# Designed miniproteins, single chains, continued (5): the designs that were tried, part 59

Each design is a single chain, and the fold is of that chain. pLDDT is the mean over its residues in the fold that is shown.

## One batch from the design tools (miniprotein)

Design m18039
Fold by ESMFold2-Fast:
Order: structure tokens, then sequence, then C-alpha cells
Structure m18039 (fold): chain A 85 residues (1-85)
């Protein structure tokens, strides 16, 4: 389905832009919801379904990594503030 392939390409581009610009968590979560909807629509196309699953995995890994970095940065700031107080 060329329309579903176009949607995947647009979502892939949006993911790349969010990752490159360190976009907010909420935008990655919205992207995951749209990808899960696309996965359901693509269920009868195994090649497209695999491509969607691959992008879902990439978005999930990026979001987990981003959250881990934010947690570490927050903790480091708290320690530095305590040490300089």
Amino acid sequence: DPELLKQLQELSKEFDELAENNGPDEKFEELLERLEELREQARDNPELSRAVDGLIDRVRLELLWKRSQEEASRYARQLLEEFNS
C-alpha cells in the first residue's frame, strides 16, 4: 500500500528530526502511538509490518536512552547543588 509506505516514511523522518533536535518525550510517545496504529493497518503487508516494528524499536530505544540521560543529569545537578551549599 503506497499510502501506508508514505506514512512510514513521514514518521521515520519525524523520528530523525526529534532525535537530532532532542525533542520532548511527549512527541516520541505520540510518534509511538501513530506507529502502533500504522502497524495494525500494515498487518497484511509483512515487509511494511517489519519496517514499522523496526522503527518502533528505534523510537523506544531512543526514548529510554533520553530518559536515562535526563535522570542522570537531574541527579548530578542535585549532588552538585548539595556539594556547593
Scores: mean pLDDT 83

Design m18040
Fold by ESMFold2-Fast:
Structure m18040 (fold): chain A 89 residues (1-89)
Amino acid sequence: SEGEERILEVAREYSERLMALAREAIALDPSPEVVARTIGIILRFIGDAFELILRLRRGEISADQALARLREIGERQIADLEALIAEVK
């Protein structure tokens, strides 16, 4: 569906940004703790994006509502990784 395609495109863009920030954090501090925290943030984003797609498929949410929620979640996860990078600098 067009709505699913839009969500997947936006999710891919956020995933690319999150992966770049995660690599930066791990390069600054390769400790198991930082690796676990970066993986945790990425897995939370994947889970939330997946649930939005399922809700869209069930007709429980509009494509525009799902996109707005996905952007909100993506920006929060970016902020969490940026905060982690600032902590480990």
Scores: mean pLDDT 88

Design m18041
Fold by ESMFold2-Fast:
Structure m18041 (fold): chain A 65 residues (1-65)
Amino acid sequence: MKKKLEIEVKAENKELEEQLKATLQKLADQGDFETAKAFAEDAEEKLKEAGLKVEIKVKEVEEEE
């Protein structure tokens, strides 16, 4: 069965939100959910260290065939 990744990104900058969503979606489309989760965690930490307000939520859900 195919799994999909539910991605929610919130930031003060819409362009940043779009970039983060696009990167996570590409990883999800490749089936690389572990890398997607690792990227989300790393990106959130780095952006918070840079003084940006960012929330990234990533959840695996099952998709019907």
Scores: mean pLDDT 76

Design m18042
Fold by ESMFold2-Fast:
Structure m18042 (fold): chain A 87 residues (1-87)
Amino acid sequence: SEKAREIAKKAMEELEKVLGPALRQLDPETAARVSGLIAGALSYAASGNKEEAKKLMDEAVDLLRQAGHPEAAEAVRKIVEKAIEES
């Protein structure tokens, strides 16, 4: 639905503001992978595929934790889970 797409868009805008500093500290390959996983998770949430959205979210969260950014990982989980539940 259009509402689900708007929810995903707002989640992405919030994540870009919160994750910007953490992504700048990551190597370019890891930053690109995290960004791709988040974009994929929100795309699946917008299409109603909540199971795949959660899997990609969990992968992004784990990568951020492994890279030493646990606060960024928790921000991703909170924002993406809300988008999944509201979509």
Scores: mean pLDDT 84

Design m18043
Fold by ESMFold2-Fast:
Structure m18043 (fold): chain A 100 residues (1-100)
Amino acid sequence: KVEEILKALKEGRYKEAEKLALEIFDSGDLEAVRALFEALVEAKDFSTLTYLGFLAAMAGDLESAELAIEALERAGATKAAEGIRRLVETILEYSSLDGR
């Protein structure tokens, strides 16, 4: 599953990669999420890791979003990690406002 996402990304099949990533996020398979993000760190593909972190946050998978933040921070991509953290905070704030 992780290898299918990495292959789709490498081949420029971004919509397929997004669909497969959303399936992992929805499944709650945090080990698969961690393996995916570690592979992106090893490849130094911080742009894709950042994108998937935002995607996880927007999908409501805050645990996967936090794993993306941790992976980016460990790799020294501090600004990218901060971007995802701000999105998570914004989502939580809007959820609070919508619920009153």
Scores: mean pLDDT 79

Design m18044
Fold by ESMFold2-Fast:
Structure m18044 (fold): chain A 111 residues (1-111)
Amino acid sequence: NSELQRLLEEQERRRFEELLERFEELRDRMLAAGAERTATLPPARDEAQRQAKIAALEEGFREAVAGLSPEERAVLRELIDLMLERLEKLDTPSAEGARAVYDAMRAALDA
């Protein structure tokens, strides 16, 4: 029983690690796409331009997440919530930008 328990725990840990790696890949691709788009555009001076950029990123993330099971989506939401909690304890401008990205990811998962 304890050996079976360890095997199940190892499989769950590996599944969690795979989901975490996938989350990191999705986050990094979203951040890279955002950087590329902002490098080619002038600074956003109105709300409409900012909302258009956010909408494009959210749409890309929704397409990436669409193949996930409800269980995988729940794990990703939990990871996003943990990241948001940690970022809330940081009082820096870079942390504010990261929070906005994770908020957009959470919105895409909840859509």
Scores: mean pLDDT 66

Design m18045
Fold by ESMFold2-Fast:
Structure m18045 (fold): chain A 76 residues (1-76)
Amino acid sequence: MQLTEAAKAQLREEVERALAYALSQITDPADQAALRAAAERTLAAIDTGDLEAALSAVHDFGRLMAALLRRERARR
């Protein structure tokens, strides 16, 4: 199924908002770089317009973000 332009914009905004929040919490530069790279891959998947690919990429980004936030918390 193909994403509408409105759906692409919504998913893009949600990814960018999640990235901004996670970057505010994560202090490790390598983890920040990994998260930025994952966000770029996710945005590229959204831009393809493929609903399945976009949702899969968003889910993987969310899992990485959660793992890095847990790692940050464990360091404290």
Scores: mean pLDDT 84

Design m18046
Fold by ESMFold2-Fast:
Structure m18046 (fold): chain A 65 residues (1-65)
Amino acid sequence: SAPGGGLPHPGDDEKMAEQIFKTLAATPGVTEATVEEAAQGMLESGNLSEEQAKKLVDRLKEALK
């Protein structure tokens, strides 16, 4: 099993994206602009990969319909 403590590893970006998705999808008043801004910020901070950031935006835009 992957270690639960210590520094983030490459597999943690998927878990981070899932946590952000759940939080934003459950939050009233989140807009497409908010989603894109959040994903871009996480991408720039290195918390999400480019692929996970794109998937997060796509999934949240679908959830906001």
Scores: mean pLDDT 73

Design m18047
Fold by ESMFold2-Fast:
Structure m18047 (fold): chain A 60 residues (1-60)
Amino acid sequence: SMMEQIKKIQDESDTELQRRVAEIVEQGRRQGLSREELRRLVFQKAKEVQEQRDKKLAEL
């Protein structure tokens, strides 16, 4: 159903965001990034994931 596809896209986007945040924290620690720089990168990735989610939902 369309509702199942919507839920799948949302769940995949949530999983992607969690994975990306973990990657940013790991890489940022190695690069010595500040908390402010990490927040900026997390915000950018959250926006990218949201835009990808919205695009996939629009293609249904």
Scores: mean pLDDT 84

Design m18048
Fold by ESMFold2-Fast:
Structure m18048 (fold): chain A 99 residues (1-99)
Amino acid sequence: NELIEEWEKKAKPIAEELFPGILAALRAANPDAPEADLRRAAEDLSKTIAILLVQFPDDIELIKEVARRHLESLVAAGLLAAEGLEALLAQITAMVEAL
């Protein structure tokens, strides 16, 4: 699908900008989680947010909702403490708003 390829091309630099901050925040929120799992989570989350920013640049509430669902999945997988979710979501939202 040519449209998906165009969105991925536009999303790549945004994802690369978000990735180190999201990874650092995930490491701080759950230091006991395996590094490989945190890296994968940070890659998936940064790519998802970047694609949403390309498709819906003015819909920050949609981006926050999708990010929350990803963080809830990390809690279910044991990669994030439930009490850390809202603080991490706020950090990710601030990173997106700073773009």
Scores: mean pLDDT 82

Design m18049
Fold by ESMFold2-Fast:
Structure m18049 (fold): chain A 92 residues (1-92)
Amino acid sequence: MEERLEKARAYVEFAKRALEVAEKSKSEITRQSAIAAAVVAMAKAKGLLEPEKEKEYIERGRELAEKAIQDPEVSKEAEKVAREELREFEEL
């Protein structure tokens, strides 16, 4: 369990840094890509904490990430979701 939590924290730190890149970037493509990366990283972190739901989390995360790369409005919602999930993880 501790090893899984450590890996989950690594994905959370990656997502946090990706969201920082998104916030600081003036490039729409870079911002959308960073948000997509954060969404996938958070999905992997959640899967590590709940292995029985890992496939579901990763599939939903990938779907949201794919849409976020293509659509700026979806990207905004994806960023909000990733930041909310990050906040929930920090409360652990």
Scores: mean pLDDT 83

Design m18050
Fold by ESMFold2-Fast:
Structure m18050 (fold): chain A 69 residues (1-69)
Amino acid sequence: ATPEQMAELAARLAALPSVASVEVRGNTVTVTLTGDPAPAEDAILAFVIEHQLEARATLRGDTLTVTLR
């Protein structure tokens, strides 16, 4: 993914009410959740399909980590 695509994904995730914070490092986005992870997971899936990217996502507690190519 490009830095511009990473910034766009981070902005979309930060707009969600169930998201407390979003951190971007290279091709990895780390999301801290305050509630239901489904809206964030759906936004990531939609973004990946829209931009024809590959993604690996892991959810551990309130932290969702997504690495994009």
Scores: mean pLDDT 83

Design m18051
Fold by ESMFold2-Fast:
Structure m18051 (fold): chain A 80 residues (1-80)
Amino acid sequence: PLSDELVEKLLEIYRENLDNLDLAHEKVTEWARKHLSPEQVEAVDRIFLSGIDVYKRTGDKELALEVIESQLRRFRTYSQ
């Protein structure tokens, strides 16, 4: 399960790199591999790719971030 602190750290990395979503994804994945289990890394990767897809379809980075946050927090809840 992902703690609130881990979710916030992932979102912080994404927010810091909103001008380059490919770099944001790379940095999030690199951090996740150092701090999370392989199963959590895979889940985080899928969630962030889903958010990037939302941005590509809508052009709305804030909506993409909301989708990512919502999915990360749900994953945390279900994994408890």
Scores: mean pLDDT 76

Design m18052
Fold by ESMFold2-Fast:
Parts: C-alpha cells; structure tokens; sequence
Structure m18052 (fold): chain A 89 residues (1-89)
C-alpha cells in the first residue's frame, strides 16, 4: 500500500502537467470502453477486464514518457495495483 502510494507520488512529481493530463484522458477513454465491454459479464470477467485495461493504459502511457525510468515506474505501479486487487479478492 505505502509503496504503491509512493510510486504514484514520485510519478506525479516527475511528470509534466501536460503529460499527466494526457495519461488521465487515456485512462478515462479506455476505462469507458472497459465499462461497456463489462456490461452483462460476471464479476470474474469484470476483474480480468480491469486488469487488462490497467495494463493497456500503463503500456500506452509509458510510450508517451520520454524518460525510460519514469516509464518503468508507471508499469510497476500498474502491476502492483493489479496484484493488490487480486490479493483483496
């Protein structure tokens, strides 16, 4: 939990406001698509869809980051979030 928050804070501090906005828009758009794909599906399928969407957002966002260390931290944050969600189930 604490490490996940720390990675998020480090990313927010290091990324430009413009890049943060682009990542937010991407997450919002892919989140809406995932929500529609999840309609009528089981809770298990919805969890898989959330994990897949989180990875896709992270991969696409990482491609927008010129700093490879920041891109790596973003991918780590996404995988940590997926693992935390799976552990909570």
Amino acid sequence: MEELERLGEELEAALSPELIERIRELAEKLGEEALKKGEGKSEEEKQKLVAETTREVAERSASLIEDPELARKLLELAEAGIALNEAAA
Scores: mean pLDDT 71

Design m18053
Fold by ESMFold2-Fast:
Structure m18053 (fold): chain A 68 residues (1-68)
Amino acid sequence: SAAEQAALRAQLEAMRRGATAFLRANLPEDVAAALEAELDRIVAEALRTGDLEGASRRMLTLVVRAAS
């Protein structure tokens, strides 16, 4: 439904904002910007497939690797 799609988008955007804030706080601006593009791809794929759990896992993996 439209309401379910809107809820999914809102949750994905909240997760993306948190990940972006973490990357910007911990990495050089150019590196953070490149990884932000990967976050945008994860969000786009999740919106296409409805796979919120997969998106969460991929965003967490990206953030953990960036912090290493």
Scores: mean pLDDT 85

Design m18054
Fold by ESMFold2-Fast:
Structure m18054 (fold): chain A 78 residues (1-78)
Amino acid sequence: MFDDPLVQKALQYGSQGNDDKAIQLVDQFIDDLKSSRSNPLVIAMHLSMLSKQLDQLGAPQVSEYARQQALKLIDEAD
């Protein structure tokens, strides 16, 4: 569960069908986490949780984008 303004806005835009804005906010969230935390597995965990919430709200395209970003970060952590 996230109490982050960027995540809340991404969920709102996703629920409205504004996938482009939701994806932009997901990218900003990833950049913020990379700037404050260098552990890719922690970022991937956050993205996996966000992906699940986006899917539950009916934003499957944004959900899949977040999942793909998480997988890339897991691969980089090998």
Scores: mean pLDDT 79

Design m18055
Fold by ESMFold2-Fast:
Structure m18055 (fold): chain A 61 residues (1-61)
Amino acid sequence: MSREERHAAFGEMMRLAAEALRAGASEEEIVAKLREHGRRRGLPESWIEAFVRWLRRELAE
């Protein structure tokens, strides 16, 4: 995965998370959507799980 692909994926996942938060989705619903979207897009599982761990920390603040 290139640096450009990582930046694009991060922005895409952030937009999806923000939309789900605005819709009143729970943390678990957001995580489920992010995992499904990442897998559908062919993102590496390790990258998806790293993003989810980062997001969980952000939501805990």
Scores: mean pLDDT 81

Design m18056
Fold by ESMFold2-Fast:
Structure m18056 (fold): chain A 100 residues (1-100)
Amino acid sequence: VSNEELALALLEVGILAQEAKELSADDPEVVRLATEVIRLAARAATDVLRGRLSNEEAIAVLEEIRRKLEEAKRLTTNPEAVELLERAIRLVEETIRRLR
């Protein structure tokens, strides 16, 4: 996986989390978890593009993002938000597999 491909995957995870957050505005815990995912994804994408993130460090951040996405999915009752979170989880899992 190139640094560009990894950064794009992280940015897409952030976009999906932002969309799920907007659909979950009435659920403060889902909003909090989605906000944390957006922050982690943006920071990791920046660090990858600057050559400051190893594959092992990227996997650790992606695993933290996955845990937060799975928690948000368990808490939300909005089926559109569930679908967005599931898409983000699949992208994270695929990215982890490509880095191993």
Scores: mean pLDDT 89

Design m18057
Fold by ESMFold2-Fast:
Structure m18057 (fold): chain A 63 residues (1-63)
Amino acid sequence: MKEQYERLAQKLREAFEAGPEAAARVLTDEEIDEYVELVKKLGTPTQADIARRIAERLRALRA
């Protein structure tokens, strides 16, 4: 789980460096959902809330 979180977090950081539109194109809905679930299990409630907001923003850019 932690290795999956680190991989997804790194992929997300690299995608965001290219911009939020690029992040929305590169990441699948499954990867976004998995990232949020991993943050909920491994992070604080504040970190989980931030992850959820990031997921909502990425989905909005794809819609």
Scores: mean pLDDT 72

Design m18058
Fold by ESMFold2-Fast:
Structure m18058 (fold): chain A 62 residues (1-62)
Amino acid sequence: SLEEKLKELAEKYGLTLKQVEGVLTLIQAGFSDDVVVQYLMRDLGLSREQARELVEELRSLL
């Protein structure tokens, strides 16, 4: 299910399910990848590579 995939991504990237759901909401709201990557790096502590990979994974679910 979508929820189980989001839980797997949360565990993989050291985030909570709520944080990953929040990122998906930003993508669905039309924020650019650069803005979402910057948020992931600055506010959630991901590396640029991890942030880019998570955005690509979440886009593949849409």
Scores: mean pLDDT 90

Design m18059
Fold by ESMFold2-Fast:
Structure m18059 (fold): chain A 89 residues (1-89)
Amino acid sequence: KVEEGMEEVIRLLEEIARLLSKTNPGVAKNVERNIELIKLAIQQKNYKTALRLARSTAEFLIRNSKDPEVVELARRLLEKVKELEELLK
């Protein structure tokens, strides 16, 4: 349930990083670093920190990316994060 949702969060972030690696490799590396931090937080069962990092990454990409495909994936990520935050209340 929460674990399945976290797997989806990682999958969306990895797809975003893959798209960015072709157009904005510096931003792609920043997303990849955030993926590793999120994975570490999940391993520690610190889901609130993992979701906070995923939220901030999604919000940054929505505001700053000019790639509409990246923006759409970031919006999907943000909605998934909001859904999982509700499950952790």
Scores: mean pLDDT 87

Design m18060
Fold by ESMFold2-Fast:
Structure m18060 (fold): chain A 70 residues (1-70)
Amino acid sequence: MESKKIAEETLQYGKELGEELRKRGDFDASTRAMLIGNAGASEALELSEDVEKVKEIAQEAKKRAEEVAK
């Protein structure tokens, strides 16, 4: 259950960042940010029994999405 919330937060973070990038006309970065968030959420759900591992995956996905936005 906690892992599902972390996965949902990761997906939402990528979506929000993607929308921000889209508003400024950066469509390539927007698509990449959303894909990174989606991939991170999927990986987190596969490892849902290990909450600490799920947290690491979420943090890594957020960092990668932020680097795309720079």
Scores: mean pLDDT 78

Design m18061
Fold by ESMFold2-Fast:
Structure m18061 (fold): chain A 90 residues (1-90)
Amino acid sequence: MEAERRVEAVERTVKALRDAYEKGSEKIDEMRKAAEELGKIDPRLAYLAEQAVDLIEEAFKKKGDKSTINQAKALVEEIERRARELRAAA
């Protein structure tokens, strides 16, 4: 049951991060909330999510700086890889 909650939290966080960098600043609050909820369940994955959140927020301040967005995408891909591993184990 705890493992199922962890999988769900990771998947919600990945979706929120992707929505934020694809759809823009209207998704920032949803992104932050998802990362915070993940932190209550898996602090290590939450740490990666918080780094991606910081990069996405930085990219918005820089009017969509592509270099910063690409760094955020790399972190989101790492979190997605971990989410797939968790789903395979569940």
Scores: mean pLDDT 76

Design m18062
Fold by ESMFold2-Fast:
Structure m18062 (fold): chain A 78 residues (1-78)
Amino acid sequence: ELTEDEKKTLDELFKMLDVDGDGVITKEELRKAMSSISPNAEVPDEAIQLMMDYLDLDKDGVITKEELEEVYKRQLPK
């Protein structure tokens, strides 16, 4: 289970990725985040789509804070 501190950290990360402040992370926002890490490289749509498929657990085309928390929990040892 996520601690309050981990949830706060994920909330802050989510808000940084949610540039438009609409409460979800879109494929465009994810692409922008990747481009900021590698500004001189084109990020292929295929790689962005794979990340969306991994994070978008509900398959609604956006990443919610709950989906981000669930993916994070899967990465942590129990």
Scores: mean pLDDT 68

Design m18063
Fold by ESMFold2-Fast:
Structure m18063 (fold): chain A 98 residues (1-98)
Amino acid sequence: SAAAQAALLAAADAIRALAEELREVDPETSKRLENLAAYLRAAAREFADQPTLLAAHLREAADSLRHAAKVLEEKGLTEQAERLRALAEELDRTAAAI
């Protein structure tokens, strides 16, 4: 759906912006988030006509964001961790709507 694709691209942009903020503070998490944003952009294109697969990839991405949020929280980056959890919830909601 066009709405789901738009939501995915917006989430990918938000994840990439967060990765940029983390580049000097946590380079490893930054790189992981950059890779995840690229993956979501690719999935939005590749699986546009495959809703079950698209939903599965979104749920996997949400789990990856929650894992990254836990790592950031353990490092005291609580604000960034909360933003990643909010993005994970958005991806889960998008997957449920597909």
Scores: mean pLDDT 85

Design m18064
Fold by ESMFold2-Fast:
Structure m18064 (fold): chain A 94 residues (1-94)
Amino acid sequence: SEGERLAQEAIRVANEGIEYAKQGDGKKAADLAIEASNLMIEAARKGFGPLALQAAINAYRAAVLAIESGDLDGGMKALETALKAIEEARKVLA
């Protein structure tokens, strides 16, 4: 489905964001977290529902933590939470 394609793309982008956070690149990590959040919102609109929206909120929080507070560890944890939520959404629709 289109929702599944968007969810898989969001997972890819969120994992890329975590890798940049591990490298200390907070700006790139935040940009990717925002991109993942937008893809998760689109997945929610395509039937992935409240769990995909919860994932989007956590991905956006990751961007805020990385940029505003320089908290790359907190940002990475928020992206991990977003990944768990979007994967749970995929399982519910399986």
Scores: mean pLDDT 85

Design m18065
Fold by ESMFold2-Fast:
Structure m18065 (fold): chain A 110 residues (1-110)
Amino acid sequence: KTKEEIAEQAEKLLFDAAKELRAADPKAGEEAERYVEEKIKEGKKSGKEFELLIEAARKLLEKAAAVAKEALAAMDTEDVGRGAGRVILAMSASNNASRALDLAKEGLEK
């Protein structure tokens, strides 16, 4: 696969992760989406496209873990349905960000 194809797939996974985070936590998702957009733009300008995709993926994993932890804590206070939904969305976001990280690392090695 070409470096361009790897970058496009990683970018798509990062935006999918940000969208899932936004559904779980609107503020965290908005911050994630903006961070992804900024890092993609910086990477294209600086020639460090894959390095900045790695940075974006790591930040989204961090945000997903924080949202999941907060949602789990909310379940202890009898907001079980809402908390469970947020955990599922945060775990899905983590999966997409992890896959983006692996792709960005592959692109950097080529």
Scores: mean pLDDT 84

Design m18066
Fold by ESMFold2-Fast:
Structure m18066 (fold): chain A 65 residues (1-65)
Amino acid sequence: MVEEHLVPGSMTEEEIREAALLAARVAGLPPVRVTVTLETSAEAAARIAAGEGAYVKATITLTPA
């Protein structure tokens, strides 16, 4: 499954991955591998530079473990 989310720009890729794993567990999915892809560095940098609370687009892919 592939999901796209807007996450706070202050959140690290690891924090996003951990949140996705927890969400999958809460949803009752079997053990899955989580892959996180963030929007381009230029787009992310522009959003972050705009101030606190800027969001970056994260694409979260869940594959069977």
Scores: mean pLDDT 67

Design m18067
Fold by ESMFold2-Fast:
Structure m18067 (fold): chain A 81 residues (1-81)
Amino acid sequence: RQEEIDAEVEAALAIIEAAVTRKYLDKMTPQELKEAIKRLEEVRKRLQDLLATGVATPAVQRAIEAVDETIELLKKKLEEL
C-alpha cells in the first residue's frame, strides 16, 4: 500500500515537472535547456527503477512517456538554437 502510494506520487511529480518544463522551454537559454535535460534524465532513471519493481506500473509508464516526450522537445529546441 505505502509503496504503491509512494510510486504514484513519484510518477505524478515527474509528470508535473515535465509539464512545467514544457511550459517554459521557449524562454530557456541553451545552458538552461542542457540542465533541464540532465534533470529529466535523472527523473527518468528513477522511474525506470520503479518500473522494474512492478509497483504502480501504469502510472510509472505514463510518467516515463511524459518525461521522454519532454526530453525530446528540449533536445529539438537545443538543436534549433
Scores: mean pLDDT 85

Design m18068
Fold by ESMFold2-Fast:
Structure m18068 (fold): chain A 61 residues (1-61)
Amino acid sequence: MELEFPSAEEAVAYLRKLFEEGRLTRARMTRQPAPGATDAEVELEVETKDGRIRVRFRATV
């Protein structure tokens, strides 16, 4: 399953909810912004009790 969020705040809110519900088993960043980047796409691979999810969002400084 793949999820795309328009902002970092929405992606963080989703991940926080999974963590609080105890459903988040593992998270790994597969694509991260370069140091000093003002706008970059971030990708996370998240393992939950319901399966693996890819989460993408745009990071802003």
Scores: mean pLDDT 73

Design m18069
Fold by ESMFold2-Fast:
Structure m18069 (fold): chain A 62 residues (1-62)
Amino acid sequence: MKQKQISNAVQEALALLKADRQTFLQLPHQQVVNVAAKTSLAQDLDPETAAIVIRQYLKELG
């Protein structure tokens, strides 16, 4: 399962924006897509799909 890749991409995205989880979830879609394109997930997924995966993962963290 690719959970480690998603977790790493989430950490990369938060570090790039210097943002916490709450701040990241409030960002405009275009900004999340731009950041997702700079993460390791963009090697396997298009930036828009990578952005959706990153946001979904952050929402599911309890």
Scores: mean pLDDT 77

Design m18070
Fold by ESMFold2-Fast:
Structure m18070 (fold): chain A 97 residues (1-97)
Amino acid sequence: SMEEEKEKLREEARKHLEEGVRAAKEGDAELARKHLQEAIEKLQQLVDLISSDPSSSVFDVMGESVDLSTAKNALRAVEEGDLELAIKLATKLKESL
């Protein structure tokens, strides 16, 4: 079902966020970047799926779009060398998924 596909994408994004946080805590910026990119890809697929679903509300689309933006901000933090900010943003996002 469409709901099962949405939950699968959330679970896959959550796993990549968790691995990204672990990598960032270990100081592995390259591995953190890779996992955050994979999380962004899953969250983008989720936004696209929800946007195409006529049963989804504007609040559903806005919520997932904010989550996608948070993941992109976490990736930017890694790229700028701010691993502490990346951990904070990715951890908060993981808890909200």
Scores: mean pLDDT 85

Design m18071
Fold by ESMFold2-Fast:
Parts: sequence; C-alpha cells; structure tokens
Structure m18071 (fold): chain A 110 residues (1-110)
Amino acid sequence: PITLEDAQKEVDEIIKTLEKRRKALESLMEKAKNGELTVEDVEAIKDLLSPETVERLKKAIEEGNYEEALKILQEELDRVTKRIEFLKNMTDEQKALFVKIWKDIEENVK
C-alpha cells in the first residue's frame, strides 16, 4: 500500500517537473517579447509541452505572429502556475488519494 511519505515524494516530483516547464515557458516568453523566438526554441523543449501547444506555437512563429505566440505561452504559464499552486496546497489526505488514483491508472488501465 502507498504511504503518505511515498505520496509526498511523488507529488514533489510532479511539482519539480512543472517547475521546469514554468522556467522553460518564461524563457520562451522573454524571447517572444524580443521578437527572437524560433521554431528551434520550441523544438528544444517540446517534451515539456503538449503536442497541441507545440503545433500552435510553431504556427504563430512561422506566421511572424509574436502576439499570438505570447498569448499561447501566457496561457500555458497560467495553467502550469495554477497546477503548481494546487499541488502545493493539497492536504496530506488529498496527496495520498491523488497518487493512489494515479498508480491505479498506471497499473490497471493500459
């Protein structure tokens, strides 16, 4: 059975991944503000983004639409920030339940 300590460790790893995503998005936003954001910059962090977000960003960049690129990046940054805050504010009981559901899905629904 999953322990509360195991649940905390799993939540901390998820937060760590989201923090990396947030920093990557902030870096892309600074490049977009300077009109320097490239498709190569998006490709470099594609594993930290959804495929849909990658496609939307590439199209905006290819069209020279940095306003749209900034909007997409801000929407993703807002999502990541809200997810981090949600996870950080979870109770120990909520963390244990969240990780139990996650592991049950991973082990029994393939």
Scores: mean pLDDT 80

Design m18072
Fold by ESMFold2-Fast:
Structure m18072 (fold): chain A 85 residues (1-85)
Amino acid sequence: MAEELARELERLREQIVASLDRAAAATTDPEVQELAARAREEAERGLEEAIRLAREGRVEEARKKAEETAARLEPLVQRIGEALR
């Protein structure tokens, strides 16, 4: 369970980072590039900690950290989507 959660979080981190890197590369708007950079940093920091907690067997803390990270990412991702419209 804990190891599977860590693997799922690693995959999620890779997908989010790749998506944000593509968003930054698809635009010359410095505001969108800055939002993507902030979201990328937030995702890497939060999910790396969640992965570490999961590997330590602290499944509930890992889930909580992932939820907190998602909540912090939500407004940044929304702003990126609005700006690319």
Scores: mean pLDDT 82

Design m18073
Fold by ESMFold2-Fast:
Structure m18073 (fold): chain A 96 residues (1-96)
Amino acid sequence: SLTPEQFELDVELALLEIKAAITRNTAERLRDKYPEKAQEALDKIDKAMSLLDEARARIRAGAPVEEVQRLLDEAKKYIDEASKIVDEAVEEMRKE
């Protein structure tokens, strides 16, 4: 059975994957009006997804909790940066 710590990492990974997917979908919808901001957000989400894929592989390999958490923290930073870019583009759209 999973340890409590392994379960928490798996839940955090799943939540970050959902956030990345939502941010990606919003960024894709902004491509026509804000192509540069949309591309910046998508590039950050691609980096986050690569880190999440590595974190998933590390969990499966039984890597230390601290190693997996570092990857998840880095992925979260990119997702948060992408979300900020998307939010700023939506705010600019509201000023029309």
Scores: mean pLDDT 88

